# Designed miniproteins, single chains, continued (4): the designs that were tried, part 44

Each design is a single chain, and the fold is of that chain. pLDDT is the mean over its residues in the fold that is shown.

## One batch from the design tools (miniprotein)

Design m13513
Fold by ESMFold2-Fast:
Structure m13513 (fold): chain A 82 residues (1-82)
Amino acid sequence: SAKDVLEELRRYQEEALERLRELLEKGDVIGATKLLFRWIAEVTEAYLRLKQLGASEEEIEEFDEMVEEFNREVKKLIEEGE
């Protein structure tokens, strides 16, 4: 269901942010870059699944908010690492 897609993406986001913190602390730029590309792929797949399932406007808004939250946290982690 659309709810399951959103819950899976939320869990992935939390795990990805934690891993990104660890990679940046270690200076693993290659690992961090690969993780960000995997996030883009996961976001793309989730969006296509939501559209296929006929997700509501509220569910699409929740998806958009999760993507924006991840982007903000990534920028914060990169800026704090400088």
Scores: mean pLDDT 82

Design m13514
Fold by ESMFold2-Fast:
Structure m13514 (fold): chain A 65 residues (1-65)
Amino acid sequence: DLKMAMAEIAAATIKTISGSIADIRVEDGRVYLTIPKDSPEAREAAEELKRIMEKLGAEVEVTEV
C-alpha cells in the first residue's frame, strides 16, 4: 500500500521532470521503477527518488529499457 503510493508519486515526479513515462511495480515489498534508457533526465530523477525512498526504508530497483 504505502510502497505503491511512493512508486506512484515517483512515477508522477519523473514524468513532470523528464516528460517520460515510468513503469511501476511493487512486488514482495520492493519497488521497481522502469524508465526509458534514452532519457538522461528520467534516469537522474529515478536515481534521486531511489535514494530518498531508500532513506525512508523502502527497497527500490531502477531498470532501463
Scores: mean pLDDT 80

Design m13515
Fold by ESMFold2-Fast:
Structure m13515 (fold): chain A 80 residues (1-80)
Amino acid sequence: MDEMAALLAEAQARAAAAEGADLETRAAAARFMLEVARALTAAARAAGLLDAGTEATWAEQLAALEERLAELEAAVRAAA
């Protein structure tokens, strides 16, 4: 359970660590990590490992990652 929360936090940290790269690279990294986090969350849900509180927390973290990706993609489009 806690391992998945740690993976979501790690995905956010890895996206932030790419700050020195160009916007396209940062957007690609964020998208990849979001897809991994979504797949792991779906697997945990299917396995019945999520209580309501944990599921809400993970959904909030995923929404934050999606918002950050959208911001990066908008920045890429604006820079083009």
Scores: mean pLDDT 74

Design m13516
Fold by ESMFold2-Fast:
Structure m13516 (fold): chain A 99 residues (1-99)
Amino acid sequence: SEKTKKAIEALIKELGLESEDELVQYILDLADKTVEGKEIEEMKKLAELVRKAAEKYDSPELKEISKLLEHLIKASEEGDVGMAEIVRWSLKLTLESLK
């Protein structure tokens, strides 16, 4: 949707990235580290930026991504590797559906 496109463009600029593909790859790379219990604070910063963009532009797709990022953080902080892997897989499918 147009709202989602504007929200994605805002996130690309805020993160200093060059494209939507780089944004998707950045999120997935960070999610891989978060599943391992690494970079959780960086993932929390990303989740806040995504939540802010989702709310500002009223993007339902980014609201869903924001929820998945929060679920991934929670699972990783609890040491629930199985749940973290499931959420990471859902995140990948959701991000790929934006193309």
Scores: mean pLDDT 87

Design m13517
Fold by ESMFold2-Fast:
Structure m13517 (fold): chain A 80 residues (1-80)
Amino acid sequence: KKEEIRKEVLEIIEEVEKIKDELDAVSERNKELVELLRKDVLEALIKLLEELKKKNENSEDRNEEHIEELELYIEVLKEL
């Protein structure tokens, strides 16, 4: 399942890169804004996933498989 998560994250990144390329065709001035938005979105997603993992770890109905899945998403996103 780690390979499935990696594939999903890579597909999302490919879509983001495609959007960036399309925006580059529109205006050179937008490149810095696109880069800032990409960074901010990645940081926000990582923070959200870390919070979700923490909540699951502290839950009375702790789900180890879900915690492992969240950790894998966090690791992949941090490598970007």
Scores: mean pLDDT 72

Design m13518
Fold by ESMFold2-Fast:
Parts: sequence; structure tokens; C-alpha cells
Structure m13518 (fold): chain A 99 residues (1-99)
Amino acid sequence: MNLQEAIVLTLLAVGLSFASPEERRRLAEEVIKGLEKIIDELKNADKQKSDPEFGLSPPLSKEEAYKIAKRVADTLLEFAPEELREKIESVKEKIDKVS
């Protein structure tokens, strides 16, 4: 995960607090997908080869990625539709297991 991806996920999660009920579901599903990607990156952190990045966004450390993922998951639990709550709680448990 890079800083740009972290910013986008955070903004999407914050957007949930201002979104219509229809948009909240879409935004929540998008953020859940982003969190699942972060969990996979954290699980494989010791096996990931750091390729030289040619982009403007620096890579995040494992610790920073974990902290951002946890905050985003907490925001999702507060503002996401109730029907997605169990899925979000499952993702949060996976984040805690990878830490």
C-alpha cells in the first residue's frame, strides 16, 4: 500500500458520513475491498520484494498500513449500512490477526 491508496480509502470512509443511504452501501463495499487488499499485503509483507517505485507516492510501512486500516474499519462500523456490519467486523478481526 502507498500513501495515495491510504488517502483515498480514508476519504471514502469519511464520505460515508455524508453520503445518501444508496451511496453509503456502494462506498462501504469499495472501502471493504480496499481493506481486504491491505490485509493481503500485510500477511505477505515478509515475502514482498520492494521494487523501486517510480511514483510520487511513498510506500507505507507495515505499522502505518495497519494503523490506517484499523481506523478505516472503525469508521466503516460507525457509518456503514447495518447489513454490511458483520462483513466489516470480520475484516477488522483479520486486521487484528495480522498485526
Scores: mean pLDDT 69

Design m13519
Fold by ESMFold2-Fast:
Structure m13519 (fold): chain A 71 residues (1-71)
Amino acid sequence: MERDIKDALLRIRRGVARLDPDPAVSRAQLEAVDRVEGRLDDIPISELTAVLQREERRVAAAAGLDPDAVV
């Protein structure tokens, strides 16, 4: 059940990312979700949003984007 809720949250986040008008921001957000999904079972649901935002900032910074633009 908890895993299903986490999967649903990531699915919603991917949907929102795909609606972003900037393809570079959209790509960074999708990459961050993929990184979080790869270790989803190791992340408590209470920390999932914070971990996802941290990965979004890290991917954005590595891509030369403003980290605040992707969160």
Scores: mean pLDDT 75

Design m13520
Fold by ESMFold2-Fast:
Structure m13520 (fold): chain A 100 residues (1-100)
Amino acid sequence: DELIEEIEKYIKKIEELADVSPDPEGTKKLIEKLKEEVKYFKENPETPKEELENLLLLAESMYLGLEMIKLMKSGELSKEELAELIKKKLEEIHEKAKKL
């Protein structure tokens, strides 16, 4: 299932960025929950695709949030550039949410 494979790719990216989180332990607990949900969907292929799409959106949102925190901590972006990036990423998440 391509959706499950894409979710697993985002989970790995989130794991690599977990220590960047303002709550690394809470982030690791969320990662474990995402892995449990993926396992559930693999064992229950009758689950509606919309639920897999919701899980993908959640995983993508977590990854984008952590990437933005990493960029903020690196000092590579000005406050104005960071605000514009946040706006664009929120718009991307919102557009994906509309398709659910």
Scores: mean pLDDT 77

Design m13521
Fold by ESMFold2-Fast:
Structure m13521 (fold): chain A 78 residues (1-78)
Amino acid sequence: GLPVEDRVETAVAAALSRATARGESLSVPELTREAGRLYPVSRGQATRVLRRLAARGYVDAVTRGGVTYYSLSEKGLA
């Protein structure tokens, strides 16, 4: 099986992919909840994965009303 860190990253990426396919963007609490359906993920772990994916250009972020929402970028969907 994959290491725990790879399982966490896979769960977060899968949750983002599913939301993006529905035309949705997720806040960190929403992403943590959705990823948690696939594999146990903390808010800190979700934030670390988002930072890593964003550094690769795979994530788009939009801030509304003090809350940041995340979706996969065009590069992240490729």
Scores: mean pLDDT 83

Design m13522
Fold by ESMFold2-Fast:
Structure m13522 (fold): chain A 101 residues (1-101)
Amino acid sequence: KVFDNKVEYITFLFKEKLSEAVENDDKDKIKLVTKSYLSELDKLGVPEEKINKLLEDSLRDLRKEDKLTDEHIDVIRLAGLDYKEELKESNGNVKHIKFPI
């Protein structure tokens, strides 16, 4: 229950920060926010399958609210792939990324 509450809170913050970055058309911030979110879920020990589902659910919700374009979704997906590659190269150094202010 406490674990689920933390995951929900982190996901809420991700959606808020992502919406802000999208409104500013800041692709670098979109990438950073996405990698930060994946890093925080990974730190909590959330399995990869669940992380992928949480990300897709968040993208679906934001798309329904017209807060996210197809171009922004592509940037987010690329950031997810970059995160996985960085994790392989750096043995998990990416896990310490924080949400941007």
Scores: mean pLDDT 75

Design m13523
Fold by ESMFold2-Fast:
Structure m13523 (fold): chain A 54 residues (1-54)
Amino acid sequence: MREKIREVIRNNPNLSTKHRGVALSLLAGRSYEEIAKSMNISVGTVRKILRKVL
């Protein structure tokens, strides 16, 4: 799982700051709720971003 997230980040340099932040936070082991709170977005937005980048 971690390798897949790292590979997506490396292969998609055009990821927005938000998308990159979500992917990196997931790599760090944060929950969807923690990522949503830290980025001031909804859990649904976190899931949507992860579906787009993974």
Scores: mean pLDDT 73

Design m13524
Fold by ESMFold2-Fast:
Structure m13524 (fold): chain A 105 residues (1-105)
Amino acid sequence: SKLEEALKKLEEAKDLLKQAKKALEEGDYDTALKLVKEAVKIAIKTALEYIPDVRLAIGRVLRMIGLEIDIERAIKEGDKKKALEYIEELIEEIEEIKKIIEKEL
């Protein structure tokens, strides 16, 4: 079903973010940023594909882009704690997208 496909993609994005948190904790900032960017790409494509309300989908996409920028900045500044906090906020945003899709499909 479309719902099962959407949920699988969002779980993939969340798993990448969990891997990014582990990479950050281990000091592998390049791997962490790469994983965050891949997770955001998957989550954005999923929101645009599966949320029928274009205005709602765009709002969620802009929030995820903002969080990616904040994570990259925190990593570049060496603020590991702040980067981890923003990754958790991004995981929460993906969970909210999941709830939207579950109501629409």
Scores: mean pLDDT 89

Design m13525
Fold by ESMFold2-Fast:
Structure m13525 (fold): chain A 94 residues (1-94)
Amino acid sequence: MEEVKRIISEMTPEELEKVIEGLKAYLEDPEKFRELVRKMSPRVREKFFELLGIAVEKAARDTGDGSREEFDAAFEKYLQEVIDLLKEEIEKRK
């Protein structure tokens, strides 16, 4: 999670909020997710996919040769951890 903290430290509060919205939409609303990603600046989009990639990588390492269901559960867990870190960073800057 040090890598996540490093990425988010480089972002403005507005960029952090945009990424949180995108990550939530990824889990809850695929249509809203597509719209939000299209509206992101290139910089925010890059950071968004870096953070998403970290959650995917952690889930893959955690489950290895496990089932798709095990991967999906681990991915959702790590994605939520990323969202929580983004929220903490916003609170620290207010």
Scores: mean pLDDT 80

Design m13526
Fold by ESMFold2-Fast:
Structure m13526 (fold): chain A 64 residues (1-64)
Amino acid sequence: SRAEEALLAAFERAIAEGITDERELARLIVEEGRRLGVPDEELLAVAATRLDPATLALVRELLA
């Protein structure tokens, strides 16, 4: 799904740039979701299967 593509793109960017901060990872996830036109609910549903609760909460906050 595009949501899975968004998460993979965000993780690849985080690895390439040495990003370890959960808030910056959450921002990358939101940016990639917006770039790919992923609905917020679909992005959150897929993120919930891949992310720890703290990072998921930050993604949810950024989408509000």
Scores: mean pLDDT 85

Design m13527
Fold by ESMFold2-Fast:
Structure m13527 (fold): chain A 91 residues (1-91)
Amino acid sequence: MSSDSYVVIFRDSQTGRILGVRGVGGPSDQADRLIQRLGQQYGTPSGRSPNIHTIDDAIQSGLRTYSGTGISSISRSTLDGVTVITVDLIL
């Protein structure tokens, strides 16, 4: 069963500060390594979201976790073969 694995980065739209890095979807050694690297790079909490399986669910969870009032932008990129979604939150 090939479950896609994603990395979601939550960022403050005003300051550019990284709020957190989350693994979403199915397990992937490559994604988990990227999550660890990004967490160390930004000095932020990082890990997989055990109850979050879609990008949309991750975005909704981030809005609640960081008390966001909305989303400024969403961008998609690829790092180390892993899909990365950067979500700029309006705090």
Scores: mean pLDDT 77

Design m13528
Fold by ESMFold2-Fast:
Structure m13528 (fold): chain A 76 residues (1-76)
Amino acid sequence: SNFQEGLDSFEADFRALKEAVARGEVSLEDAIAGLERGLQELDKLEAQITDPELLARIAELKAEIEAAIEEIRAQM
């Protein structure tokens, strides 16, 4: 599925962003802005998907991203 490939790429990008934040290679403000845009893209994907397995993956990713935003904000 093209949606599955998109989610795999999204997960890889999210992991790369978390690693970049941990290394201080991206500002906390830019990281939050990127993560908030990621949530908007996941909302758009969720509206197009009926597959329960893919919807569960999106829900998990949204929760992980929201947790990451809270952790970053706590450091600011």
Scores: mean pLDDT 85

Design m13529
Fold by ESMFold2-Fast:
Parts: sequence; structure tokens; C-alpha cells
Structure m13529 (fold): chain A 77 residues (1-77)
Amino acid sequence: PLTAEQLADAAVARLREAGIELSPVQRDLLLAFAQFYLDEQVPAEKLDAFADMVSDLLGLDERGREALLAALRELVL
């Protein structure tokens, strides 16, 4: 079973590959969003919208948004 920590860690790793280093507060928020994603069972067709929302809330650019979406697709699709 996929955990929120595993999803958040994968997203952090993908963001680092894109040259984006998250602050501790941004990492805490990302973990909370990962937990929300799993608890609400966000459907696959909503992954793009979810990644857009989280990227906007974390202040990520398009590169960061793409990295986050890639992590979600790798682990949940």
C-alpha cells in the first residue's frame, strides 16, 4: 500500500531533479496534500487538476508542476 510519506518523498525527489528545493514548510504542506490525495481517493482523471492546485499553493512554476505530476503518475497510475 502506498503511504503519504512515500508519495511526498517521490514528489520531493522529482522536484530536486527539476532543480527545485522545497523549504521545510513546503515539504510539510506537500505531505498534507499527499495524505489528502490518498484519503479522498482522487480519481486518475483529476490528477492534472490536483497537480495544478498543489503547485499553485506551493508556489511552483511549470517545471515544478510537471515534476509533481510525473511523481503522481508513476506511483498511482
Scores: mean pLDDT 81

Design m13530
Fold by ESMFold2-Fast:
Structure m13530 (fold): chain A 93 residues (1-93)
Amino acid sequence: MYAEEAREYAEKGLKAAEEAEKSGDKEGGLYAGIAAGVAMVSAGVAKLVESKGDEEGARRNAEMAKKSAEAAEEAAKYAKKGDSEKAKEAAGK
């Protein structure tokens, strides 16, 4: 369950980063991409530890994937507005 939830969050973050990149704000898109990358790594770790029976580790990594995906989505919103500084702040939480 947690590994699948983490994967869904990572996919949402990646989609937001892709939209930000296509908006033309290269800096804002980069920050959204960094946050999405953290979500993807966290989702991968959640899957690995869940496969070994570490449900608590899977839950913690799913929470990290969620936070990073939310940061990517917020950074993407600012990137679409051309506000690369706020995109950086959102990604850096």
Scores: mean pLDDT 81

Design m13531
Fold by ESMFold2-Fast:
Structure m13531 (fold): chain A 56 residues (1-56)
Amino acid sequence: NLTTTARAAVQLMIDADPHRAAMYRRRFQAFLEGDPEALAYLLPVIAALRQQQREQ
């Protein structure tokens, strides 16, 4: 689902740039609270992960 994919996206972002982990975790928390800006920030990474998983 969207939440599971968003959590995976945040983990990938943290793995790639651990110095910004606290910021990425705050973005994910805001996403869970329904913040449209947090969703917009995470959406490109979520879309890229879904595209990769579909193997289109």
Scores: mean pLDDT 78

Design m13532
Fold by ESMFold2-Fast:
Structure m13532 (fold): chain A 81 residues (1-81)
Amino acid sequence: SMREEIEKLLEEAKKKLEEAKKLLDQGNYREALSQVVEAGELVTRALRLAKKYNDEESIKEAEELAKEAQELLDQINKAMG
């Protein structure tokens, strides 16, 4: 179902953000950045689908993950600068 596809996208995004955090802690900034960018793409796709199908729970989760991705991106950029 479309709900299952949205949930899968959000779950993959969560995994990539957790991997990005580990990579950031290890000083692997380029790989951390790559994981955050990929997570952001998945979140954007999930958010578009969730809005199209009026899935309020998935919209909220996608917006929370987008915020987390932006915060991680800012941390990685600061660490690289």
Scores: mean pLDDT 90

Design m13533
Fold by ESMFold2-Fast:
Structure m13533 (fold): chain A 70 residues (1-70)
Amino acid sequence: EEEEKAVKELIEMIKAGVPWDELDAKARKYIEEGKLTEESIRKIAEEVNDINLYNRLLGLYYRVKREKAK
């Protein structure tokens, strides 16, 4: 439920053309809170049809996970 809300919010932000800095900050927060997963990122990329966005968000996800594992 919370994951679904996070996915919808990020999709709306992307479609609205929100600056990358703001999008990255929101996505990072949701990844840290466990509300955004690899599956969520795949779903976002499918909805917006953007492979560059997929790679960017997936890269951010792995960076956050690595930082938390330290």
Scores: mean pLDDT 79

Design m13534
Fold by ESMFold2-Fast:
Structure m13534 (fold): chain A 81 residues (1-81)
Amino acid sequence: EIEELLEQIRENVFTDPEKALELVEELEKLLLERREELSEEEKRELLVRVIEILTPRYADDPGAQAIRATAAAERARRAAA
């Protein structure tokens, strides 16, 4: 199931970055729910794989850039409150 999510993220990062991001959030939730079943090494390897999948194309994607800018603005608002 985790491997299936990683494959879907890999496929969608090039064609649908928005869906790829949602799948990353699903993977994060799954990892958090199963954190006691997974070793720290396994968690690290999965996170590295996600970073490798996202980095080459996602960094230049305007949708991802907009999402990061919005998230940064939201964090700044919360920090200032």
Scores: mean pLDDT 67

Design m13535
Fold by ESMFold2-Fast:
Structure m13535 (fold): chain A 55 residues (1-55)
Amino acid sequence: SPEAQRLTEQLLAAIRGGAPDAELIALVRALLDSGLPDADIEAIRARFDAAWREA
C-alpha cells in the first residue's frame, strides 16, 4: 500500500540517519498498526534486511 511504502521509506531513512530508539519504535508501531497484508510484510522484511546489511 502507499502508506506501507511511505512508512518503510521513513523507517529506512531513520535507521541510516542514526535516529534514537524511541523514534524507530514509533515508526515500527505505526507500520504494525497499518494492518498490512502478508505480502507487504514480506516485502518490508526484505528491504529492512537489505538496509541492515548496508549499515
Scores: mean pLDDT 70

Design m13536
Fold by ESMFold2-Fast:
Structure m13536 (fold): chain A 99 residues (1-99)
Amino acid sequence: MMPWSPETVAAFADSLQDWLSSKILEDPSLSEEEKEILLEVLEKVKEYLIANPELAARVAEAWRRNDLAGLRELLKEAAKEVVDEESYEIFAKALDRIV
């Protein structure tokens, strides 16, 4: 496993945000309000991953291995720490569908 620098963590978090943001914005089943909530949650998750490089490395490894179930659980773990229960439930349901 390559050592993770703060710059590497930030670059990965940016890539993850871009990937998930695209999926959220292109999803016709999401309302405008739900899209706004999901993008705000995703920004907070990104900030949390940058602050927690060990978790970010685990997320990156799940993504690299195409372990979508593991990726969903790790992203839910991060979201639970940074958002309220209502926003968490919206994000968790969206992840189960788009990831």
Scores: mean pLDDT 82

Design m13537
Fold by ESMFold2-Fast:
Structure m13537 (fold): chain A 90 residues (1-90)
Amino acid sequence: MDKKAEEIVKYIKEKGISLEDFYTAVAKLLQKLTPNTPIEEIKELLKLSYEEAKELGVSEDEFIKRVVKGIMDTLNLSAEEIIEEIEKEV
């Protein structure tokens, strides 16, 4: 699982995908668990989580990796399915 999350981080960097586009893709996936929560609110929660992670010395890459792992575990998604969702936002 860790290696698959690392592949997604590499994909994001190689394609020049912004954190904003990443948050939009992730928020759309997470909204399936909380359909009554607006996408923008989920994105704000992700941004807040990153600010907290930065205070603990977590890098952007490590934060993205943790988010991806959480989604893969929670939604039972493959790395390819997450990449497909990200590609819709680029």
Scores: mean pLDDT 81

Design m13538
Fold by ESMFold2-Fast:
Structure m13538 (fold): chain A 57 residues (1-57)
Amino acid sequence: SQETAKKMLERAKEEGMDDESLAVLEKAAQSKKPSSQLASRATGASIRIVGDQLDKE
């Protein structure tokens, strides 16, 4: 959901992430999933889930 996109970007900026990290978060946020349930989970655990993904890079 859009709310997730905004949250991801705000968090990335607050964490001081670089362009690559911001790109990953933006991609995840704009990546359209076929369920609002996924959006709800991402909102609750967005930092943990996305953090683990971009941290792998």
Scores: mean pLDDT 57

Design m13539
Fold by ESMFold2-Fast:
Structure m13539 (fold): chain A 74 residues (1-74)
Amino acid sequence: KLTNLSREMARLHAAATLAASRQSHPAAYEQVDPDASPIDRLRELQALVPSPEMARAVETVERLERDRSDVIPD
C-alpha cells in the first residue's frame, strides 16, 4: 500500500513536470515518443532539452520508484 503511494507520487511528479515542459518547450515535447510511459517521456525530454530542473525531476521520480522496500532502507 505504501509502495503504491510512492509509485503514484512518482507518476504525478512526472506528469506535472511533463505538463510544465509542454508549456515551455512544445516543439521538444512533440518529438517525445507519445507511446512511452510518463517517466520514459520525461527522460527523453531531458535528453532533448537538458536542464538542471529536469534532471532533478528525473532523479526524484527514480528515487520514489526505488522506495518500495526492495533494498534495505538507510
Scores: mean pLDDT 67

Design m13540
Fold by ESMFold2-Fast:
Structure m13540 (fold): chain A 81 residues (1-81)
Amino acid sequence: SSAEKVAELYGIPLEQAEALLNHFRGEKPPADFLELVASLPEDAIAIVKELAVMSGRHDLAAALAGVRTKAELLEVLKGFL
């Protein structure tokens, strides 16, 4: 499931992964989300893109489609806070 993928991505319990997805599906990501993303390696960009799709954030997913670097990822995410 998408929550299981989030748990694997962030190394967090499944309950926390479900909470993160619920917040990601809301109007704003959680306050620590950007810090968490900033701590991830650049190869995690593809997984973050997939999380946007799985969370039903199609506008965010579309904006992330062209992202190739972590710097671009963070700039896009700041625009959707």
Scores: mean pLDDT 67

Design m13541
Fold by ESMFold2-Fast:
Structure m13541 (fold): chain A 80 residues (1-80)
Amino acid sequence: EEEIKELEKQIKEDNARLTELDARISRYNAELAATEDPEKRFELEVEIALLEIQRVSTRLGIDRLNKELEAVKKKLEEEK
């Protein structure tokens, strides 16, 4: 059960990070929608692209941890 707690803690931390990244992306997208300056638009598009890369990486990490958590839970629930 300690492995479950460790995985759940990591998943919770990564989900919090994902939520923060989503909030930042949304904020930059709102700024981009309100921005008419081409140079500022380009800067925002680059920032959004970098955050999107971080979001994809974080989501993949969460997926792996969730699959590992499911495997550990299945082993604990499995009757011998």
Scores: mean pLDDT 82

Design m13542
Fold by ESMFold2-Fast:
Parts: structure tokens; sequence; C-alpha cells
Structure m13542 (fold): chain A 69 residues (1-69)
């Protein structure tokens, strides 16, 4: 489960993938905190919010897969 694998090291890739999936599937981008801060407190909050955003995106994608198949 990708949501559980979000870390400070991969958060940039995860947030980029969220934006790409949002554009490709016409899904509103879930709200998350930017990782572009050098503040460790904000980086941790970005990880947590990105995990939640990924869970919402996965839920919407599963519904789309049922429609497309």
Amino acid sequence: DRAEKVTPENISDVQTELARLSREHGIPLPKFQSYLTNDPENQQKAVESTKEAWKEMEKRLEELKRIEN
C-alpha cells in the first residue's frame, strides 16, 4: 500500500504522481501540505497529509477502474 510507504525521501515522487493521476483521470487533487519546506516539522506534516491524499486518490482510482473495465 503506497500510502504507508510515503517517506520524506519519496514524498516528492508521491506528490508528483498524485498530480499526474489527478490530471489523467480528471480527479480533484486531494489537499496536502507541500514538501518544499526545509522545516522538519513541516516535512513531517507533509508526509502525513500526503499519506491521506494518496488514500483518497486510491479510493477514487478503484472506482474508475471498475468503470473502465
Scores: mean pLDDT 71

Design m13543
Fold by ESMFold2-Fast:
Structure m13543 (fold): chain A 99 residues (1-99)
Amino acid sequence: MTEEELLEKAEEEAYKKYEEYKKKLEKGEKLSEEEKKEMVGALGSVAEATILRFRRGEISLEEALEELEEIEEILKKLKAEKGVETIKKMKKKLLEEAK
């Protein structure tokens, strides 16, 4: 298995978990503490994938920032303070890289 294949599979799995989490929140369902930890990990992977997609020219800066903002909002709802700070740092670096 190539490194690219492993990254693509991890990205797909992270997006699947993100979508499942988003649907649960939209329905007003509460997540268990274990599900919250899994979602924080998945959201981190989605954020990294978003930055890579921007660097590859697959998405615009605006699209990347909007996706990171959505991830930050979900992390705030989960009260994942360290995750929120990580996303804020990622957004700042992305803006500095985009010049």
Scores: mean pLDDT 76

Design m13544
Fold by ESMFold2-Fast:
Structure m13544 (fold): chain A 113 residues (1-113)
Amino acid sequence: NKDLEELLQVLKEGGVSEEDIQLLRDYIEGKVSAEEIAARYPRQAGLLSFVIDTEGYLHLERIPKKDWPTFLFLFALELLGRGLSVSEVLKRVKELKALLDAGSTARIKLRAR
């Protein structure tokens, strides 16, 4: 499960807390629900709905810069909840982290409905 360990490391490098890294591991192992995790971050969870348009694009300019580590964590959780494989989530988290690190306003297409 090298993709999982790499995903958790990328999130940690993106500023995600050790507690949230453990929560994501517990979620993947079926020990906690995505709804229980999202309830810890109600403002940021609501932000996910705000930053995704009707065409399924993420608008990075709508995310406050200080919330980007928590948003990166919630983005990974959302993609896992949509049924993406750990390897696909890793790829998309790396793409998002690179855009956040660059201060990009680019739009990111989520998986088609």
Scores: mean pLDDT 73

Design m13545
Fold by ESMFold2-Fast:
Structure m13545 (fold): chain A 78 residues (1-78)
Amino acid sequence: NEYIEKLENSKSFVEVFNVMAEFLKEKGGKIDLELLEAAAKRIIRLAEEDPSANVEEVKKIMEEKLEAAKKILEKKKK
């Protein structure tokens, strides 16, 4: 998948965020949890590899996004 590939090739969290946001928008807020979990793990890994990155902040944001996605998916079950 191009989105996952872009995430792996991304060196900055801004690019990673843009890819995730674009995917979420394309799916109309209906994104697969499996894809989100994989993306979140990749982002955390990137933060660990990049000492310039704020791992704590990244983890918090990723957790917030995952929670939001789960809530959106639950709401759109209707």
Scores: mean pLDDT 68

Design m13546
Fold by ESMFold2-Fast:
Structure m13546 (fold): chain A 61 residues (1-61)
Amino acid sequence: SKEENIKFVEEKFKELKEKYPEKEELIDRMKENLINHINTNDYSKEEVETYVNIAEQEVKE
């Protein structure tokens, strides 16, 4: 569901902010953008997981 996908994103991005506190602003922006896309599009859980993985890689370097 959309609510479950949003909760998953919030949990994963919370973990990411704990690991990279210096990138909090970037991470928050990426989170807002992804949640916005989830709210405007019918994303599957698999698609959401893919976008989260991309965000994690971008933040990592």
Scores: mean pLDDT 82

Design m13547
Fold by ESMFold2-Fast:
Structure m13547 (fold): chain A 100 residues (1-100)
Amino acid sequence: PQRRLSKEEVVALLRFVSEVLRAHGMDEEAERFEELAERIARASEEELPGVVREAMEALAAASQRSTDPSLKALLRDALRGLAESFEVPAEERARLLATA
């Protein structure tokens, strides 16, 4: 049972993902998630869904570029959590997870 993540929880999640990516040498992807976390923190309620969708696309791309199974699983789990929390349609969720 996944409840909707707060803005602060999304920011914390993306910063955590950035740290994990940096530990794996994916510095460019880590910087992208830091930028997304800052944008989420500044986003209005109306802007928030759009920036979260960008974060989900970035998670899928980072997962696709990763060759580490544990990192890939962590990125896919983060993507699934965001998609469930923000009520992303099943078709769009499936597309993002297929990309990852």
Scores: mean pLDDT 81

